# Designs tried in a protein design run: designed miniproteins, single chains, continued (5). Part 9

Each design is a single chain, and the fold is of that chain. pLDDT is the mean over its residues in the fold that is shown.

## One batch from the design tools (miniprotein)

Design m16297
Fold by ESMFold2-Fast:
Structure m16297 (fold): chain A 74 residues (1-74)
Amino acid sequence: MAEKAIELGEKGIKLGLELMKKGKISEGTAIALLGIGAIFLGELALKTGNEELARQGLEDGERAVKAGEEALKE
């Protein structure tokens, strides 16, 4: 779960950066920040063994990826 949160967070950052390159600076920044948050929560969950942090990171990562993919469809 925590590793998946990190993976999805990294994907969210890449999608956010792609949106910023396409001129969607505000939306891309928000999605990239959500991805960063997912990575932070996933890494903290791995360090502490906290399952709730892993769950929150996974949810944030999934939201970042979904929002980024939807935004790229224009």
Scores: mean pLDDT 84

Design m16298
Fold by ESMFold2-Fast:
Structure m16298 (fold): chain A 97 residues (1-97)
Amino acid sequence: SDERALLALIAKLARRLAEALRAGDLFEAEIWLSLLRMAISVGRIMAERGKASPEFAATIEEIDRLLDELVAALEAGDTERAVALAERIVELAEAAI
């Protein structure tokens, strides 16, 4: 399904972001963060247009909240928290597949 494919993509992008952040590769991390933001935005649009199940919509809302916390952690220079938040996004996306 489109929902499962998008959740799998979100999990992959969040995992790549966590790996880049652990490696201290901030340039690579910015690329994965941008792609992750785009994928989550697609999920929000699907939910808002009634093209998603209620379960998918709830999962995307929680992932979007975690993304906001992740961005705030990066702006504060808290890389360890940003990694943990990216890993939590992976867990939520994979659990919903």
Scores: mean pLDDT 91

Design m16299
Fold by ESMFold2-Fast:
Structure m16299 (fold): chain A 92 residues (1-92)
Amino acid sequence: SAKEKFIQELERLKEEVENAKPKSKQEAIELAGEILRKLRELATQQSDELYFAIGELGARLGEELVKAKSIEEIKEKILAFLDELIELVRQS
């Protein structure tokens, strides 16, 4: 189904984050921006409600990233965001 395919794409994005080796905090923030851009493209194929939910969760991620102190913390915040989104999609 479209829902199952979207979850598979989200899990693929998680693997990209887990395997990423940013060399600086700035590169880790740029990784977050790239993940959010890819999510926006995927979300255009979903409902308006899910598209807006992704936007709200993305804004919260941005707020958390400003407070992050390390590359590891930034990666953990991105992964937590993706896990929350996967759960939201499964419930929709």
Scores: mean pLDDT 83

Design m16300
Fold by ESMFold2-Fast:
Structure m16300 (fold): chain A 58 residues (1-58)
Amino acid sequence: MSKEEAEKLLTQEGARLRIEDPSLSSEEAGRRAAERLVAEGKITREQAEELLKEGGLI
């Protein structure tokens, strides 16, 4: 998966989580989105860590 595709998935999942729970911060939503995508095998842990590092968020 390309970095662009991984970023898109992370952004979409984070947005979905924040719709389900508006009390989540962008940082918390990003972390949860990354954990879910890694657990589902959609992105690697390394990709998740890199994207969260670069954005600090989603």
Scores: mean pLDDT 75

Design m16301
Fold by ESMFold2-Fast:
Order: structure tokens, then sequence, then C-alpha cells
Structure m16301 (fold): chain A 98 residues (1-98)
């Protein structure tokens, strides 16, 4: 499952990156939510809970899609890019678990 762990690590890195962009723009509460999600993903990865990691990623995608319309256009575009990457990671992890 090194491939699955690498995909989860890439998802964690993207969430932490987006959190930094949001915090720099004054969206501290959203940044804190994403950092908490990234930490929970890291814990699920360490526990080898890949189904739980998928579930958390899908919940995080839904969260980002729900908040994106409330963001300035530039930040909404960054959130959309992160969502697209997370969707690809989820699809690949699901294929590896099949």
Amino acid sequence: SEEMENLIDDAIALLRWLARQLRAAGHDDLAETLLARAKELEERKKAKDYEGAIKLLEETIAFLEAVAPTLPADLAALAATVVDNLRRFVATIKELLA
C-alpha cells in the first residue's frame, strides 16, 4: 500500500497548501478546518484505515464545494483545483482497494 500512502500524503500536502492560501487571505476558520482534516487523514493513514481515509476525503471534497461559492473568485478557483486533484486521488485509491 505504498502507492495508497503516497496518494494520501499528496492529499495531505494539498490540504495544507490550500489552508495556507486561505489563511493568508484572512479565512482563518476555513484554514483551521482543512488543517484538522489533514491531521485526521495522517492518523487514518498511520492506522492503515484506507476506507476511512477515502470517506474523509469525500467529506472534505463536499465541504470545499459547499464553501467555494462564498470565496473570492481566485480562492474559489484554487479550491476547485484542489477538489479535482482530491477526486483523482480518491478514484485511484478505490481502484487499488478493489
Scores: mean pLDDT 91

Design m16302
Fold by ESMFold2-Fast:
Structure m16302 (fold): chain A 64 residues (1-64)
Amino acid sequence: SAEEEARRLIIEGESLEGLGRMMISVGKIDEENREELEKKGEELIEEGRKLKEEAEKRYEELKK
């Protein structure tokens, strides 16, 4: 269902944001890989945010 799909997008978005934050945190103590981990982490956080915005849009459409 559309509601179940929206829920899955939220879960996936939260997971990507969590992973991105973890990578940035690891980058703070891993000087050798810091720049790559920070860049990748920021990309994952942005991707997760977009998925959550798409889920919010789907929920709003279900109210109509």
Scores: mean pLDDT 83

Design m16304
Fold by ESMFold2-Fast:
Structure m16304 (fold): chain A 55 residues (1-55)
Amino acid sequence: MEEEKLFEEAKKKIDAAKSPGEAARVLYEAMPKLSREQRIELADLFEKKADAIPA
């Protein structure tokens, strides 16, 4: 229940991130509080977001 809420918030924050550094901060803050499946999904989302931001 709490994990799902945190996971959804983290996904939204990563999607709204304007830099790879901001997205990474959200990822690392959320990771220790998530399930294995949620951690894998969030890491994949981060990779796609970071690749889409031409720094």
Scores: mean pLDDT 76

Design m16305
Fold by ESMFold2-Fast:
Parts: sequence; structure tokens; C-alpha cells
Structure m16305 (fold): chain A 75 residues (1-75)
Amino acid sequence: MALSEKELEVETLVSFGAAYIALGDILKKQGNNEAAIEAYEKAKKLFEEALKLDPENEEAKEGLEEAEKKIEELK
């Protein structure tokens, strides 16, 4: 089985989104809330882009909700 170009793009965006959430969590733990918010906002944008390509992608939906929640907690 090979991923289509679109499926590969979605998986790449989701992976980068997850990486930015992890970065945000590290920055939050260090007390750098400003940098943590920036990382979560980047994650949010990546998951939104993934959902534009695949609106039913569960990982992107979950990641978007997680990023939004983490941003709200730090504002």
C-alpha cells in the first residue's frame, strides 16, 4: 500500500502539529508561556491545514482541540 500525495501531506502536517504541541509542553514546563503559546499556535495552524485537505482526519481534529485548549489555559 502506498499513500496518495494528499494522504502523505496530511500525515506530514499532523506529525509536525504533534511535534509543536510537544515543544509547547516543554516550553510551558520551563515557564516560558509566551514561547509555549507560539508553539501551540503553530500546531493549531498545521492541524487546520490538515483538516482543509482531509476534514474527517481524527488525529488532526484531536490535535486542533488540544492546541486550542492549551492556548486558552496560558492566556
Scores: mean pLDDT 85

Design m16306
Fold by ESMFold2-Fast:
Structure m16306 (fold): chain A 75 residues (1-75)
Amino acid sequence: SLEEIAEELKRIADEVLTPEEREVFKQAIDMALERRDVEGLVGVADQLADIAREKGNEEFAKRVEEIRQRLRALG
């Protein structure tokens, strides 16, 4: 479900992002979820994957890519 995907993105954000980044990303996720905005969640996932790669966390980048494919299947 879209709700399950949003919660998984928040969990990855907790592992990858700084506290300041987490607040911004969680707000973006919640807003997209309230609007049922699949494209908005894809945009958040894309940014999160890029940050994970920049920090050298290839496993989280791959997990976010998998979530992104699931989001595309919903839209």
Scores: mean pLDDT 80

Design m16307
Fold by ESMFold2-Fast:
Structure m16307 (fold): chain A 84 residues (1-84)
Amino acid sequence: SMEEKIRELFRKAAEAVEGVDPQGAAILRELADRPLKSPTEVIAAVMTLIGLAVEAYLRGHEETAQFLIDTAKEILKLYEEESK
């Protein structure tokens, strides 16, 4: 299901940030456990991911930042496919 795939993506994102930003990882784990029932909730969750990516990039963690951006794109693709 879309919800299961999105939750798994947030869990993977949390694992990727754990060594760089433990607080960001905790936020992403919380998002993985939340029901994303509306477009607004999905957008808010994706914006959180993008915000954490910008923070990682500014701290010199470019690979982590890129992974978070790629994860945000994948979540949006899954949401688009589900809306078809």
Scores: mean pLDDT 82

Design m16308
Fold by ESMFold2-Fast:
Structure m16308 (fold): chain A 56 residues (1-56)
Amino acid sequence: SAFDKAIEEAEELIRRLGRLPSDEEVEEIAKKFGISKTEAERAVLVAAMRLIRERL
């Protein structure tokens, strides 16, 4: 799904940046996958939680 792909993109972006994406970067994810900004924000949170759990 577009949401699952947004989570993957967010994980790669967080790994590359070493930080959470900015509002502009979240908007870019939303536009790229044709999802709402709110859905892209949720994808970023899911990605961040997954990365934190992988390090535990």
Scores: mean pLDDT 85

Design m16309
Fold by ESMFold2-Fast:
Order: C-alpha cells, then sequence, then structure tokens
Structure m16309 (fold): chain A 70 residues (1-70)
C-alpha cells in the first residue's frame, strides 16, 4: 500500500539522518530534529488516511536529508 511505502521511506530517511548526525555532531542537530518532527507528522497523516499530506512530509524530510549531505 502507499501508506506502507511512505512509512518505510520515512524510516529509511531517519536512519540516514541519524548516521549523518552521529558523524557531524551538533552542526546537524537542527536538521535532524526537524526530520524527527516531520516523521512523526507523516505517521499521524498515514494513520488518518491522508496520504497526500504524508507524502508532503516525507518529501520535506528528503530535502532536509539532502541539505545534511551537502
Amino acid sequence: SKGLELLKRAQEIHKEALELYNEKGSSAKEKFDKIEELGSKAVEAIEEGNLEEAEKYVKEMEALLKEMKA
């Protein structure tokens, strides 16, 4: 299902963000904290059946992860 795919995608982004936070330390904290916040919102949206809103949050997480890699 789309909800399950979005959940897995959010979990994978969180794992990569955690690895980058562990490597970069405090300089990555603000982006990591925001990814955690967005991940929680994505899960809530999935539970409510609002897959469009969940996809928006997952895309925002991906953008922040890309910034952490730069």
Scores: mean pLDDT 88

Design m16310
Fold by ESMFold2-Fast:
Structure m16310 (fold): chain A 66 residues (1-66)
Amino acid sequence: MKKLLLVRAPTLELAREVGKKLKEEEGYDEYLPAPGLSREEAEKLAKELEKKYGYEVEIVEVKPKP
C-alpha cells in the first residue's frame, strides 16, 4: 500500500516545502500539497484517494506561524 501525505498549509510553497521534507524524513511514497483546503475538504479528498487508488493517506496541517 502506498503512503501519501496530504499537506494542508496556508500557501502552496509552504505545503510543498513541508511535504518534501516529511516525505524524505518519514518515508512517505508521495506527498500532495493542499493549500487553502479546509479540514473537511482534505478529509474528503483523502477518502477519495484511498477509495480510488488504494493510498494510505495521512493528513498534516501546517500552521502559518508558531
Scores: mean pLDDT 80

Design m16311
Fold by ESMFold2-Fast:
Structure m16311 (fold): chain A 72 residues (1-72)
Amino acid sequence: MSEGEKIAREKYEELKKLIEEGKATPQMVDAAKTAAAIYEALRHREEGKPLSVAQAEADKRKAELDKLFAEK
């Protein structure tokens, strides 16, 4: 795992935990979505997978974050 991938993953997990605990602001949800997109892009680049797969996985994570934030 690259250093950038590790940092993006850790930031995503940190922010997702705050969303699950009801402690996140809308800005933190946006930051988590950005971290998810970076993480999926870097992870799939290392694996040689097409950008469409990374985008689909990032979109799934973003949808999950939106649901978690709405389910307070």
Scores: mean pLDDT 78

Design m16312
Fold by ESMFold2-Fast:
Structure m16312 (fold): chain A 60 residues (1-60)
Amino acid sequence: SLLDSLPEEHKKKLEEFIKKNKLDKEEAERQAVALLQALDYDVDLAIQYLSRSYSEPKLT
């Protein structure tokens, strides 16, 4: 639903990434939108940042 403001192509890429990586939908969508805004809607770069964010423990 947060992705509904995006072009359909971008929305599909992000939804596929979220489903494939079994991420929390709400949190991943929020992070994706924030990253897209920061990265001038570069979806491929946003996916790279999300991938790193979820593979790197930020805690401690």
Scores: mean pLDDT 72

Design m16313
Fold by ESMFold2-Fast:
Structure m16313 (fold): chain A 77 residues (1-77)
Amino acid sequence: SDLEAEVLLTLADIYLAMADKLFEQGKYEEAIKWYEKALELLRQAEAVASGPTRARIQERIDEVEKKLEEAKKKLEE
């Protein structure tokens, strides 16, 4: 299942890159949607991952959760 986890992680990284670009452009509502999609994929990857792969996914989940919180705060001005 590590192969499945790596595929999900790769797709999540693509969504994360899109969200980061949107955040940089001040498009916070769109960035939130992509961060949430990335987070969903990362949680799916975590469920099927083990060992070092799972640890890397957990680090990315923490990163995405922090970025999502920041984007939500930006919408509140």
Scores: mean pLDDT 87

Design m16314
Fold by ESMFold2-Fast:
Structure m16314 (fold): chain A 102 residues (1-102)
Amino acid sequence: NKVAEFEARLKQDPEDALAWHGLGIAYFEKKDYEKAAEYYEKAIELNPEDLGSWFNLGKVYFELEDYEKAIAAYKKALELDPESEAAKKNLEEVEKKKKEKE
């Protein structure tokens, strides 16, 4: 578990955007989606062009059934990488799920 490594890095440098991103991944893998969202949001606050964090936030918010936030995150990922077939496909799936809840 790399959580302790990232926490040690953040104790030395709380602006280590890569460490926040890494915590997001670690907690997503543990299915702790609320903490994963918190850590990816912090990574993006420090580095708003972090495509990986935007894309993974979309996945996290989809798991949390926050479809509006998932759509916003995937749209931002597509602004950064318009050719991303994965982001296009995931955005379409979230939009479909949101429509089913209406």
Scores: mean pLDDT 89

Design m16315
Fold by ESMFold2-Fast:
Structure m16315 (fold): chain A 100 residues (1-100)
Amino acid sequence: MKVELEMEATITLPGKTLKARVRVTIEDGLATIEVEIDGPEAKAFPTKTGASSRVENGKLYVSTTRPVASVEEAKALAREVLEDIAKGLGDATVEFSPWR
């Protein structure tokens, strides 16, 4: 069975707020975490989670695929990816919305 979850996160930088859209897809014990950020500084950067980053159509896309044992593990991975993005952007804080 395929499980799809979505949330929005707010990334707060000094003098700037960015909106991140997070999608988690779990299929066959693999979680794919996709993060889309509107209006970034259009820079790709390495992450501690090993996620790939790409700039396309003025948006920053970050994605990773990992084996997971549970939906909660996939949610934790998505949180780690967002925290890595915030670190990569420089002293940013992340505010998480409820999962849907």
Scores: mean pLDDT 74

Design m16316
Fold by ESMFold2-Fast:
Formats: C-alpha cells, sequence, structure tokens
Structure m16316 (fold): chain A 55 residues (1-55)
C-alpha cells in the first residue's frame, strides 16, 4: 500500500471512529512526521495503532 493510500484509509477510519478530533489530529500529525523523516517503521506503527483504536 502506498503512503497516499494509507493516508486516505487512515483519515477515513478516524473520521468514522469515535476517536476525539484532538486525538485524530495528533495521530495525523505523527503520520505526517513519520513520512517527513522517511521512518517506514514509525509510519507503520502509527497507522496500525490508529486503525486498532478506530475499531
Amino acid sequence: MSADELLVELAKALGESDIPLEEQNKILREFLTAIDKGDLEALKKVVEEALEKAK
């Protein structure tokens, strides 16, 4: 899955979840920071933890 596809899926899952907007913004910021640093492992961790919380 590309980073763009991950971002879209993450944003949709967060928007459909009961996660507070403040926490959603924090998660998205961490995702963007991981992309900026090129830290694929951190990116994967952020996405997996966010999607698990959205369930």
Scores: mean pLDDT 76

Design m16317
Fold by ESMFold2-Fast:
Structure m16317 (fold): chain A 61 residues (1-61)
Amino acid sequence: SLVAEVEERLKAEGIDAKVVEVETVTDAGVTRRSLLVTMADSASDEERIRANRIAAEAQAA
């Protein structure tokens, strides 16, 4: 699962976050998937940037 891959990578970086897959339908009727990463309010700006990068890299694969 892409979600599980991202969560494992985040955990390896010392980041505990909840990851969910979101589906949207475009005007052309195409279903697109994206990942939503939810982190604690105490998470640093650097941690948020790293988490988003990890999710983006997984989505690009």
Scores: mean pLDDT 76

Design m16318
Fold by ESMFold2-Fast:
Structure m16318 (fold): chain A 90 residues (1-90)
Amino acid sequence: MDKRRQEAEELAKRFFSLSPDDSGRGARDEILRSSPQLAGELIGQVLRLGEQSSDPTLRAKLREGVLQGAEDRGPRMATVARLLEDMVRS
């Protein structure tokens, strides 16, 4: 579990170092290709690190990418993404 979370955190940090369009697309693609466990952890880390981001455009594009990726994976992952967003906003 810790290893997947660390992998997801490092990947999320990499996406926050890219341009908004590249990061959003990359995050969406990663959510679609990853295992369900890594995808869930990546959504959580992107949303968590987004709260600390000073770039609102990058944050918005990354959030859009991971939420769209979750939706494209199916209703279960879309539900997980909404719950994670609610937890981060709390």
Scores: mean pLDDT 81

Design m16319
Fold by ESMFold2-Fast:
Formats: structure tokens, C-alpha cells, sequence
Structure m16319 (fold): chain A 81 residues (1-81)
């Protein structure tokens, strides 16, 4: 489970950077970080599910959902600019 927790932590850091980029109006950078966060969270969830760690799998699924919202907002705002 060390790998799944590491990936989830990396996804959290990418999401944090994506949100900061959104706050600065850097939508292209926000899109890249959000996509990275989604990918990392999906890998973490897959590993957690395989190991039977339901709590970690749910945490990864929640993070993936939040990152998807950030991605959607960044894409919409980029098209407006």
C-alpha cells in the first residue's frame, strides 16, 4: 500500500498546483496539473482496490472527482479568454 499512498499524495500536490494556477488565471497550466492529478488518483485507486483498502480507494475516488471539476472549470474559462 506504500505505492498507492505515494501516488495519492502526488495527486494531491498536483491538484493543489492546479488550483493555484486557476487562481492566477493560468488555465493551460491548471488543465495540465488537473489531468496529472486525475491520472495519479486513478492509479492510486486501482492499487488500493486491488489491496482491499476501501478507505484509501474512496479517498482516491474523491480526489479524482475534485480534480475533474477543476479540469472542467479550467477548460471552460480558457475558452472564454
Amino acid sequence: MEEARRLLKEAEEKLKKGVEALKKGNYEEAIKYAEEAIRLAREARRLAEAAGDEELALEAEILEGIAAIVLGVAKLLKKKE
Scores: mean pLDDT 87

Design m16320
Fold by ESMFold2-Fast:
Structure m16320 (fold): chain A 78 residues (1-78)
Amino acid sequence: SREEAEALRKKGEELEAKGDLEAAAEAYKEAGRLYAELGDKLSMLEAYGKAAKLYESLGDKEKAEEVRKEAGRDASKG
């Protein structure tokens, strides 16, 4: 639901503020998936974008690229 997606986005923001960047990236990634199911492409791209940036800052290029592929795949769904 939208409430679940927003809760995960807020959890990501809280974890990011605490410096738990890996957990924050995971929360943003899950929020992106739920926003994709809702058809909210703007919120999906924002959430996936934050997850990718956090994975890059952690040096995890593989997870960052995985999230970008998920964003591209979900953006092309009707």
Scores: mean pLDDT 82

Design m16321
Fold by ESMFold2-Fast:
Structure m16321 (fold): chain A 67 residues (1-67)
Amino acid sequence: EARELFLQLVELAKEAAEAAKQGNYKEATRLLEEAVRVAERLLDLGALSEEHVQGLRKVLEKVKAKA
């Protein structure tokens, strides 16, 4: 369960990075919003720290500013 969510989080973050690299900040924002939701579920399960979720939210805000 938690491992599957973590793998999903990594894949979403990777896809978001590729979208941002292509200048597609709208798609990168969408993917990062999904990644934050998965990270929040992992935090609820005790499988991720608040610091990791905050880090992901910072990346999301940076990408949203470019969209």
Scores: mean pLDDT 81

Design m16322
Fold by ESMFold2-Fast:
Structure m16322 (fold): chain A 77 residues (1-77)
Amino acid sequence: GLEEAAERVLKAAEEAGDEEAIEAARKGLELARSLDENDVKGIAKAIGQILAGIGHLVEKAFVEKDEKAREALEKYG
């Protein structure tokens, strides 16, 4: 589910050392853990933060050419 997706992105972000990705993934995880299943707004916010974390990792891996970020994306993504 969303919690497992957020945990996976957080592990990738931590291994990459990407502070912006770590912050986004942590926010996504907190939102996913506090979700009421009927809270569409909460679900959308959790997804948004998870995608933001992925976006930061992709930028670091492919724009900045960071090898650790690329390896983290390959391992978790």
Scores: mean pLDDT 83

Design m16323
Fold by ESMFold2-Fast:
Structure m16323 (fold): chain A 58 residues (1-58)
Amino acid sequence: MTREEILALSEDEAAELAGKELAKLPEEKAQEIVEKALKIPDPLEAAAEVVLLAQEAK
């Protein structure tokens, strides 16, 4: 899924996808990605970053 596709989702859908992608990773890597996303003030952009970083971490 591309960044543009994620940004076209609702905040709830993007958050659900981000949580699902994080669940596929080891807990340590998931925590690192969440820490990076917490620096992003927009929740939709934060969720998109989580999904993209989680996909690269696989």
Scores: mean pLDDT 79

Design m16324
Fold by ESMFold2-Fast:
Structure m16324 (fold): chain A 64 residues (1-64)
Amino acid sequence: AVEEAREEGELVGRGVGEAHGLSQEEIDELAERAGRIAEELAAKGASVEEAVREAARRVIEEVL
């Protein structure tokens, strides 16, 4: 569950970075950040879906 949230968070962060035309280094950093956010939320009792959705929301706001 926690590992799944991290993996899905990383994929979402990578997708957000790609959609915004970021460099590969920036995409990798955003993916790691989104994965960590999702992992922390899942560890605190959020569902994988909730954790990933919140991580996506936060990294989208950072890029805008």
Scores: mean pLDDT 82

Design m16325
Fold by ESMFold2-Fast:
Structure m16325 (fold): chain A 71 residues (1-71)
Amino acid sequence: SEADAALERALAEGVITPELAKMLRDAGFSVEEIEEVARAVRQVRRDGVNPPLEAVKTLLRIGKKILDRLA
């Protein structure tokens, strides 16, 4: 599927772990949502100790979405 292809690309790039990829798949994340996760992770990694607030907010929203969909 397109979502599986997006997860494979993010895994190959090293922006997500296999464990996170499984959670995103189980939570039914779309291609667009998976690409948003990858972008947010890249931004946080680039800025290290002081990441952009928008990227942090995106990761918090993603975490909540995973919890809500897996509950």
Scores: mean pLDDT 80

Design m16326
Fold by ESMFold2-Fast:
Structure m16326 (fold): chain A 63 residues (1-63)
Amino acid sequence: GKEELHKLILREIALELRLIGLEFDLELAKKRGASEEEIKALEEEIERLRKEIERIREEIEKL
């Protein structure tokens, strides 16, 4: 229903804002010469979040 669509849209927005923050953190880490482990951890978190956003977008398209 409309309420389910609204909840999915709000969740998508929240995850997209988190993604922007993580991408900013990754660029800062690279500029500051963070460890390969720290950079890899941020890249893996970003990839997981992108996949979650894609799943939510697919759910929205089905409603």
Scores: mean pLDDT 87

Design m16327
Fold by ESMFold2-Fast:
Structure m16327 (fold): chain A 64 residues (1-64)
Amino acid sequence: SKEELRKIVLKAIALKLRAIGLKIEAELLRKTGDPEKLEEAEKLLEEAEKLLEEADKLLKEADE
């Protein structure tokens, strides 16, 4: 139904927005040049990639 599709799309959008937030935080950490913060930034980027993958999977399943 359109309602179920809307819920899936909104969930995917929420995941993508969360991932964007993590990427912005990671970029701010990377700009410091601090080795400890660079390591933290790498972890945030990995989490962001997982969220984007989950969001894309939800959208592909919704289109089928």
Scores: mean pLDDT 85

Design m16328
Fold by ESMFold2-Fast:
Structure m16328 (fold): chain A 67 residues (1-67)
Amino acid sequence: SMEDGEKALELAKEALELAKKGEKEKATRISNEAGDLAVRALSQGDTERALEAGKLLKEAREIIDKL
């Protein structure tokens, strides 16, 4: 649904901000939630938001891996 795609994007942005602030545990939790919603959004045809969330999550993950 549109809600899943929007929520995935919002949470992906939050995960990236938390990762940049060094909040490893919270960033990891929110990134996992965003990833699940992005997969759901993709399955519903919301490809653009799902791919954008995926790009943000990749950046967040790279930062988390260094924390």
Scores: mean pLDDT 86

Design m16329
Fold by ESMFold2-Fast:
Structure m16329 (fold): chain A 60 residues (1-60)
Amino acid sequence: SKNEEEIKYLEELKELLKKRTELAVKILEQRGDLEEAEKIREETDRKLEEIDKKIEEIKK
């Protein structure tokens, strides 16, 4: 269904966001910039929460 396609897209978006964040965090940690790495993780967590809310709304 169209809803299944939208959910699949959002799940793929979550995976891309996670992968992008892990790469950015790895670079920052290698530089010793631990505070910036934590901020990026927190920003990603917020975005993932927003996507999860969208998925839940589609499932209703």
Scores: mean pLDDT 86

Design m16330
Fold by ESMFold2-Fast:
Structure m16330 (fold): chain A 60 residues (1-60)
Amino acid sequence: SLEEFIEKIKKKIKELEEKIKELEEELKKNPDDKELKLELEELEGIRALLEAVLSYLESL
């Protein structure tokens, strides 16, 4: 159902936010780590995309 799909997306966003927080803390310890910066940017991009999808679904 649409409601089940929305809940799955919300759960995934929450999991991504926790991972992003962990990587942000790691990046504070190693501010010049290019690999951590790239991974953080990728996860932030995925979160933004999922938030856009969630917004669209909630508008239905």
Scores: mean pLDDT 87

Design m16331
Fold by ESMFold2-Fast:
Structure m16331 (fold): chain A 55 residues (1-55)
Amino acid sequence: SKKEELIKKLKELSKRYNELRAQIAATTDPERKAQLLAELKEIHDEMLKLVKELK
Protein backbone atom coordinates (compact mmCIF):
# COMPACT_ATOMS: atom_id res chain seq x y z
CA SER A 1 0.00 0.00 0.00
CA LYS A 2 1.03 3.64 -0.39
CA LYS A 3 1.06 4.00 3.40
CA GLU A 4 3.57 1.14 3.77
CA GLU A 5 5.82 2.74 1.13
CA LEU A 6 5.65 6.10 2.95
CA ILE A 7 6.55 4.45 6.29
CA LYS A 8 9.51 2.64 4.67
CA LYS A 9 10.73 5.90 3.10
CA LEU A 10 10.37 7.72 6.44
CA LYS A 11 12.48 5.05 8.21
CA GLU A 12 15.22 5.38 5.55
CA LEU A 13 15.20 9.18 5.87
CA SER A 14 15.33 8.93 9.69
CA LYS A 15 18.44 6.73 9.42
CA ARG A 16 20.10 9.22 7.05
CA TYR A 17 19.10 12.14 9.31
CA ASN A 18 20.81 10.50 12.31
CA GLU A 19 23.93 9.73 10.22
CA LEU A 20 24.12 13.38 9.09
CA ARG A 21 23.75 14.64 12.67
CA ALA A 22 26.68 12.42 13.71
CA GLN A 23 28.80 13.73 10.81
CA ILE A 24 27.95 17.34 11.71
CA ALA A 25 29.01 16.70 15.33
CA ALA A 26 32.32 15.18 14.10
CA THR A 27 33.25 17.89 11.56
CA THR A 28 35.18 21.11 12.29
CA ASP A 29 35.41 22.29 8.65
CA PRO A 30 32.95 25.19 8.21
CA GLU A 31 32.31 24.52 4.49
CA ARG A 32 31.65 20.81 5.08
CA LYS A 33 29.48 21.62 8.12
CA ALA A 34 27.40 24.02 6.00
CA GLN A 35 26.91 21.34 3.31
CA LEU A 36 25.84 18.76 5.91
CA LEU A 37 23.44 21.23 7.55
CA ALA A 38 21.86 21.96 4.15
CA GLU A 39 21.42 18.20 3.55
CA LEU A 40 19.94 17.80 7.04
CA LYS A 41 17.39 20.54 6.29
CA GLU A 42 16.40 18.85 3.01
CA ILE A 43 15.91 15.49 4.75
CA HIS A 44 13.94 17.15 7.57
CA ASP A 45 11.64 18.94 5.09
CA GLU A 46 11.05 15.67 3.18
CA MET A 47 10.24 13.83 6.44
CA LEU A 48 7.71 16.55 7.35
CA LYS A 49 5.97 16.13 3.98
CA LEU A 50 5.76 12.35 4.46
CA VAL A 51 4.36 12.74 8.01
CA LYS A 52 1.64 15.06 6.66
CA GLU A 53 0.72 12.47 4.00
CA LEU A 54 0.44 9.74 6.66
CA LYS A 55 -1.91 11.92 8.78
Scores: mean pLDDT 84

Design m16332
Fold by ESMFold2-Fast:
Parts: C-alpha cells; sequence; structure tokens
Structure m16332 (fold): chain A 85 residues (1-85)
C-alpha cells in the first residue's frame, strides 16, 4: 500500500541519517516530517503520501552523497507542502 511504502521510506531515511551522523537540526526536521506523514496517512491523502515518498527518495540520495544542505532544504520544502495540504 501507499502507506506501507511511505513508512518504509521514512524508516530507511531515518536509519541512514543516524548512520551518517546527521545534525540535531536535520534529525528534528525528520521528526517533524514523520509527524506530518502520520497525519497524511490517517487522512487518506494519497496524492500527498506519494509526493512525500518521492521526496524521501531524493532526501535519501542527498544524505548518501553527503549533501546535507540539499537534504535539509528538501525536508523543509516537504514539511511546508504537507502543512499546506
Amino acid sequence: SLATELQQALARVSSLAYKKNASEELIRLLGELIFQAQDLILKGDEEMVKKMTEKLGEIERAIENGDWEKAKKLLEEMIEEANAA
């Protein structure tokens, strides 16, 4: 399901962030996104769930590449989009 795909993407990004010693700021932003993801799943917002899953894939790649500025910006953008939904 879309919810399962999102939950798997969140778990993957969270695990990677901790393994790569992400900043406290990035961990806080990720926590905020996790909260938003739970709300979107409960609302059944399939379009936003898909968008967040795609954005998490981009965030994962940024973290793997050590591009912390890009990872932070993608997290901030996704949080803003989720809050506007």
Scores: mean pLDDT 85

Design m16333
Fold by ESMFold2-Fast:
Order: sequence, then structure tokens, then C-alpha cells
Structure m16333 (fold): chain A 58 residues (1-58)
Amino acid sequence: SHLEKGREYLKKGVEAYKKGDYETAAKYYRQAAEHFAKAGDLVLARIAEAEAKKAEEL
């Protein structure tokens, strides 16, 4: 499902962020946001978008 895909990409984003790979983290957070939006979970989509923007500024 899109909700499961969103969670998978969110996990990958967190893993990249922990390694200091902020560019990769941002890309995974963007993928998570897209899948959460497609799942209709606009709250999780917004959170993932915010995490992506934060990583993009690093």
C-alpha cells in the first residue's frame, strides 16, 4: 500500500540522516511524503515534507 511505502521511505530517510547523508535523506523524505499523500494521510505527508526541507537546508 502507499501507507506502507511511505513508512519504508521514511525509514530509509532516517537511516540516511543518521549517516549524515542529508541529500539522500531529503530525497527519501520526499518519496515518503508523496506516498503518504497518495494514501490520504495528509498529516504524515506534511511531516515528511518538513523533514525533507530541513535536510535540504543542511
Scores: mean pLDDT 87

Design m16334
Fold by ESMFold2-Fast:
Structure m16334 (fold): chain A 56 residues (1-56)
Amino acid sequence: GELHKELLRAIGEILRAIGDIFEAELRGDEKAKEEAEKELEKAKERLKELEEELEK
């Protein structure tokens, strides 16, 4: 169903944000790391909402 596609998309966003954090850390770019951490939190919130819909 549609929820499975949204879950995969949210997981992809989480993985991308983690990769961005890792790359920013390697560069010593604190601003880029902070921005990537914000994107990670956003993606985690989206995943939580989708998980709550699946528990019905």
Scores: mean pLDDT 82

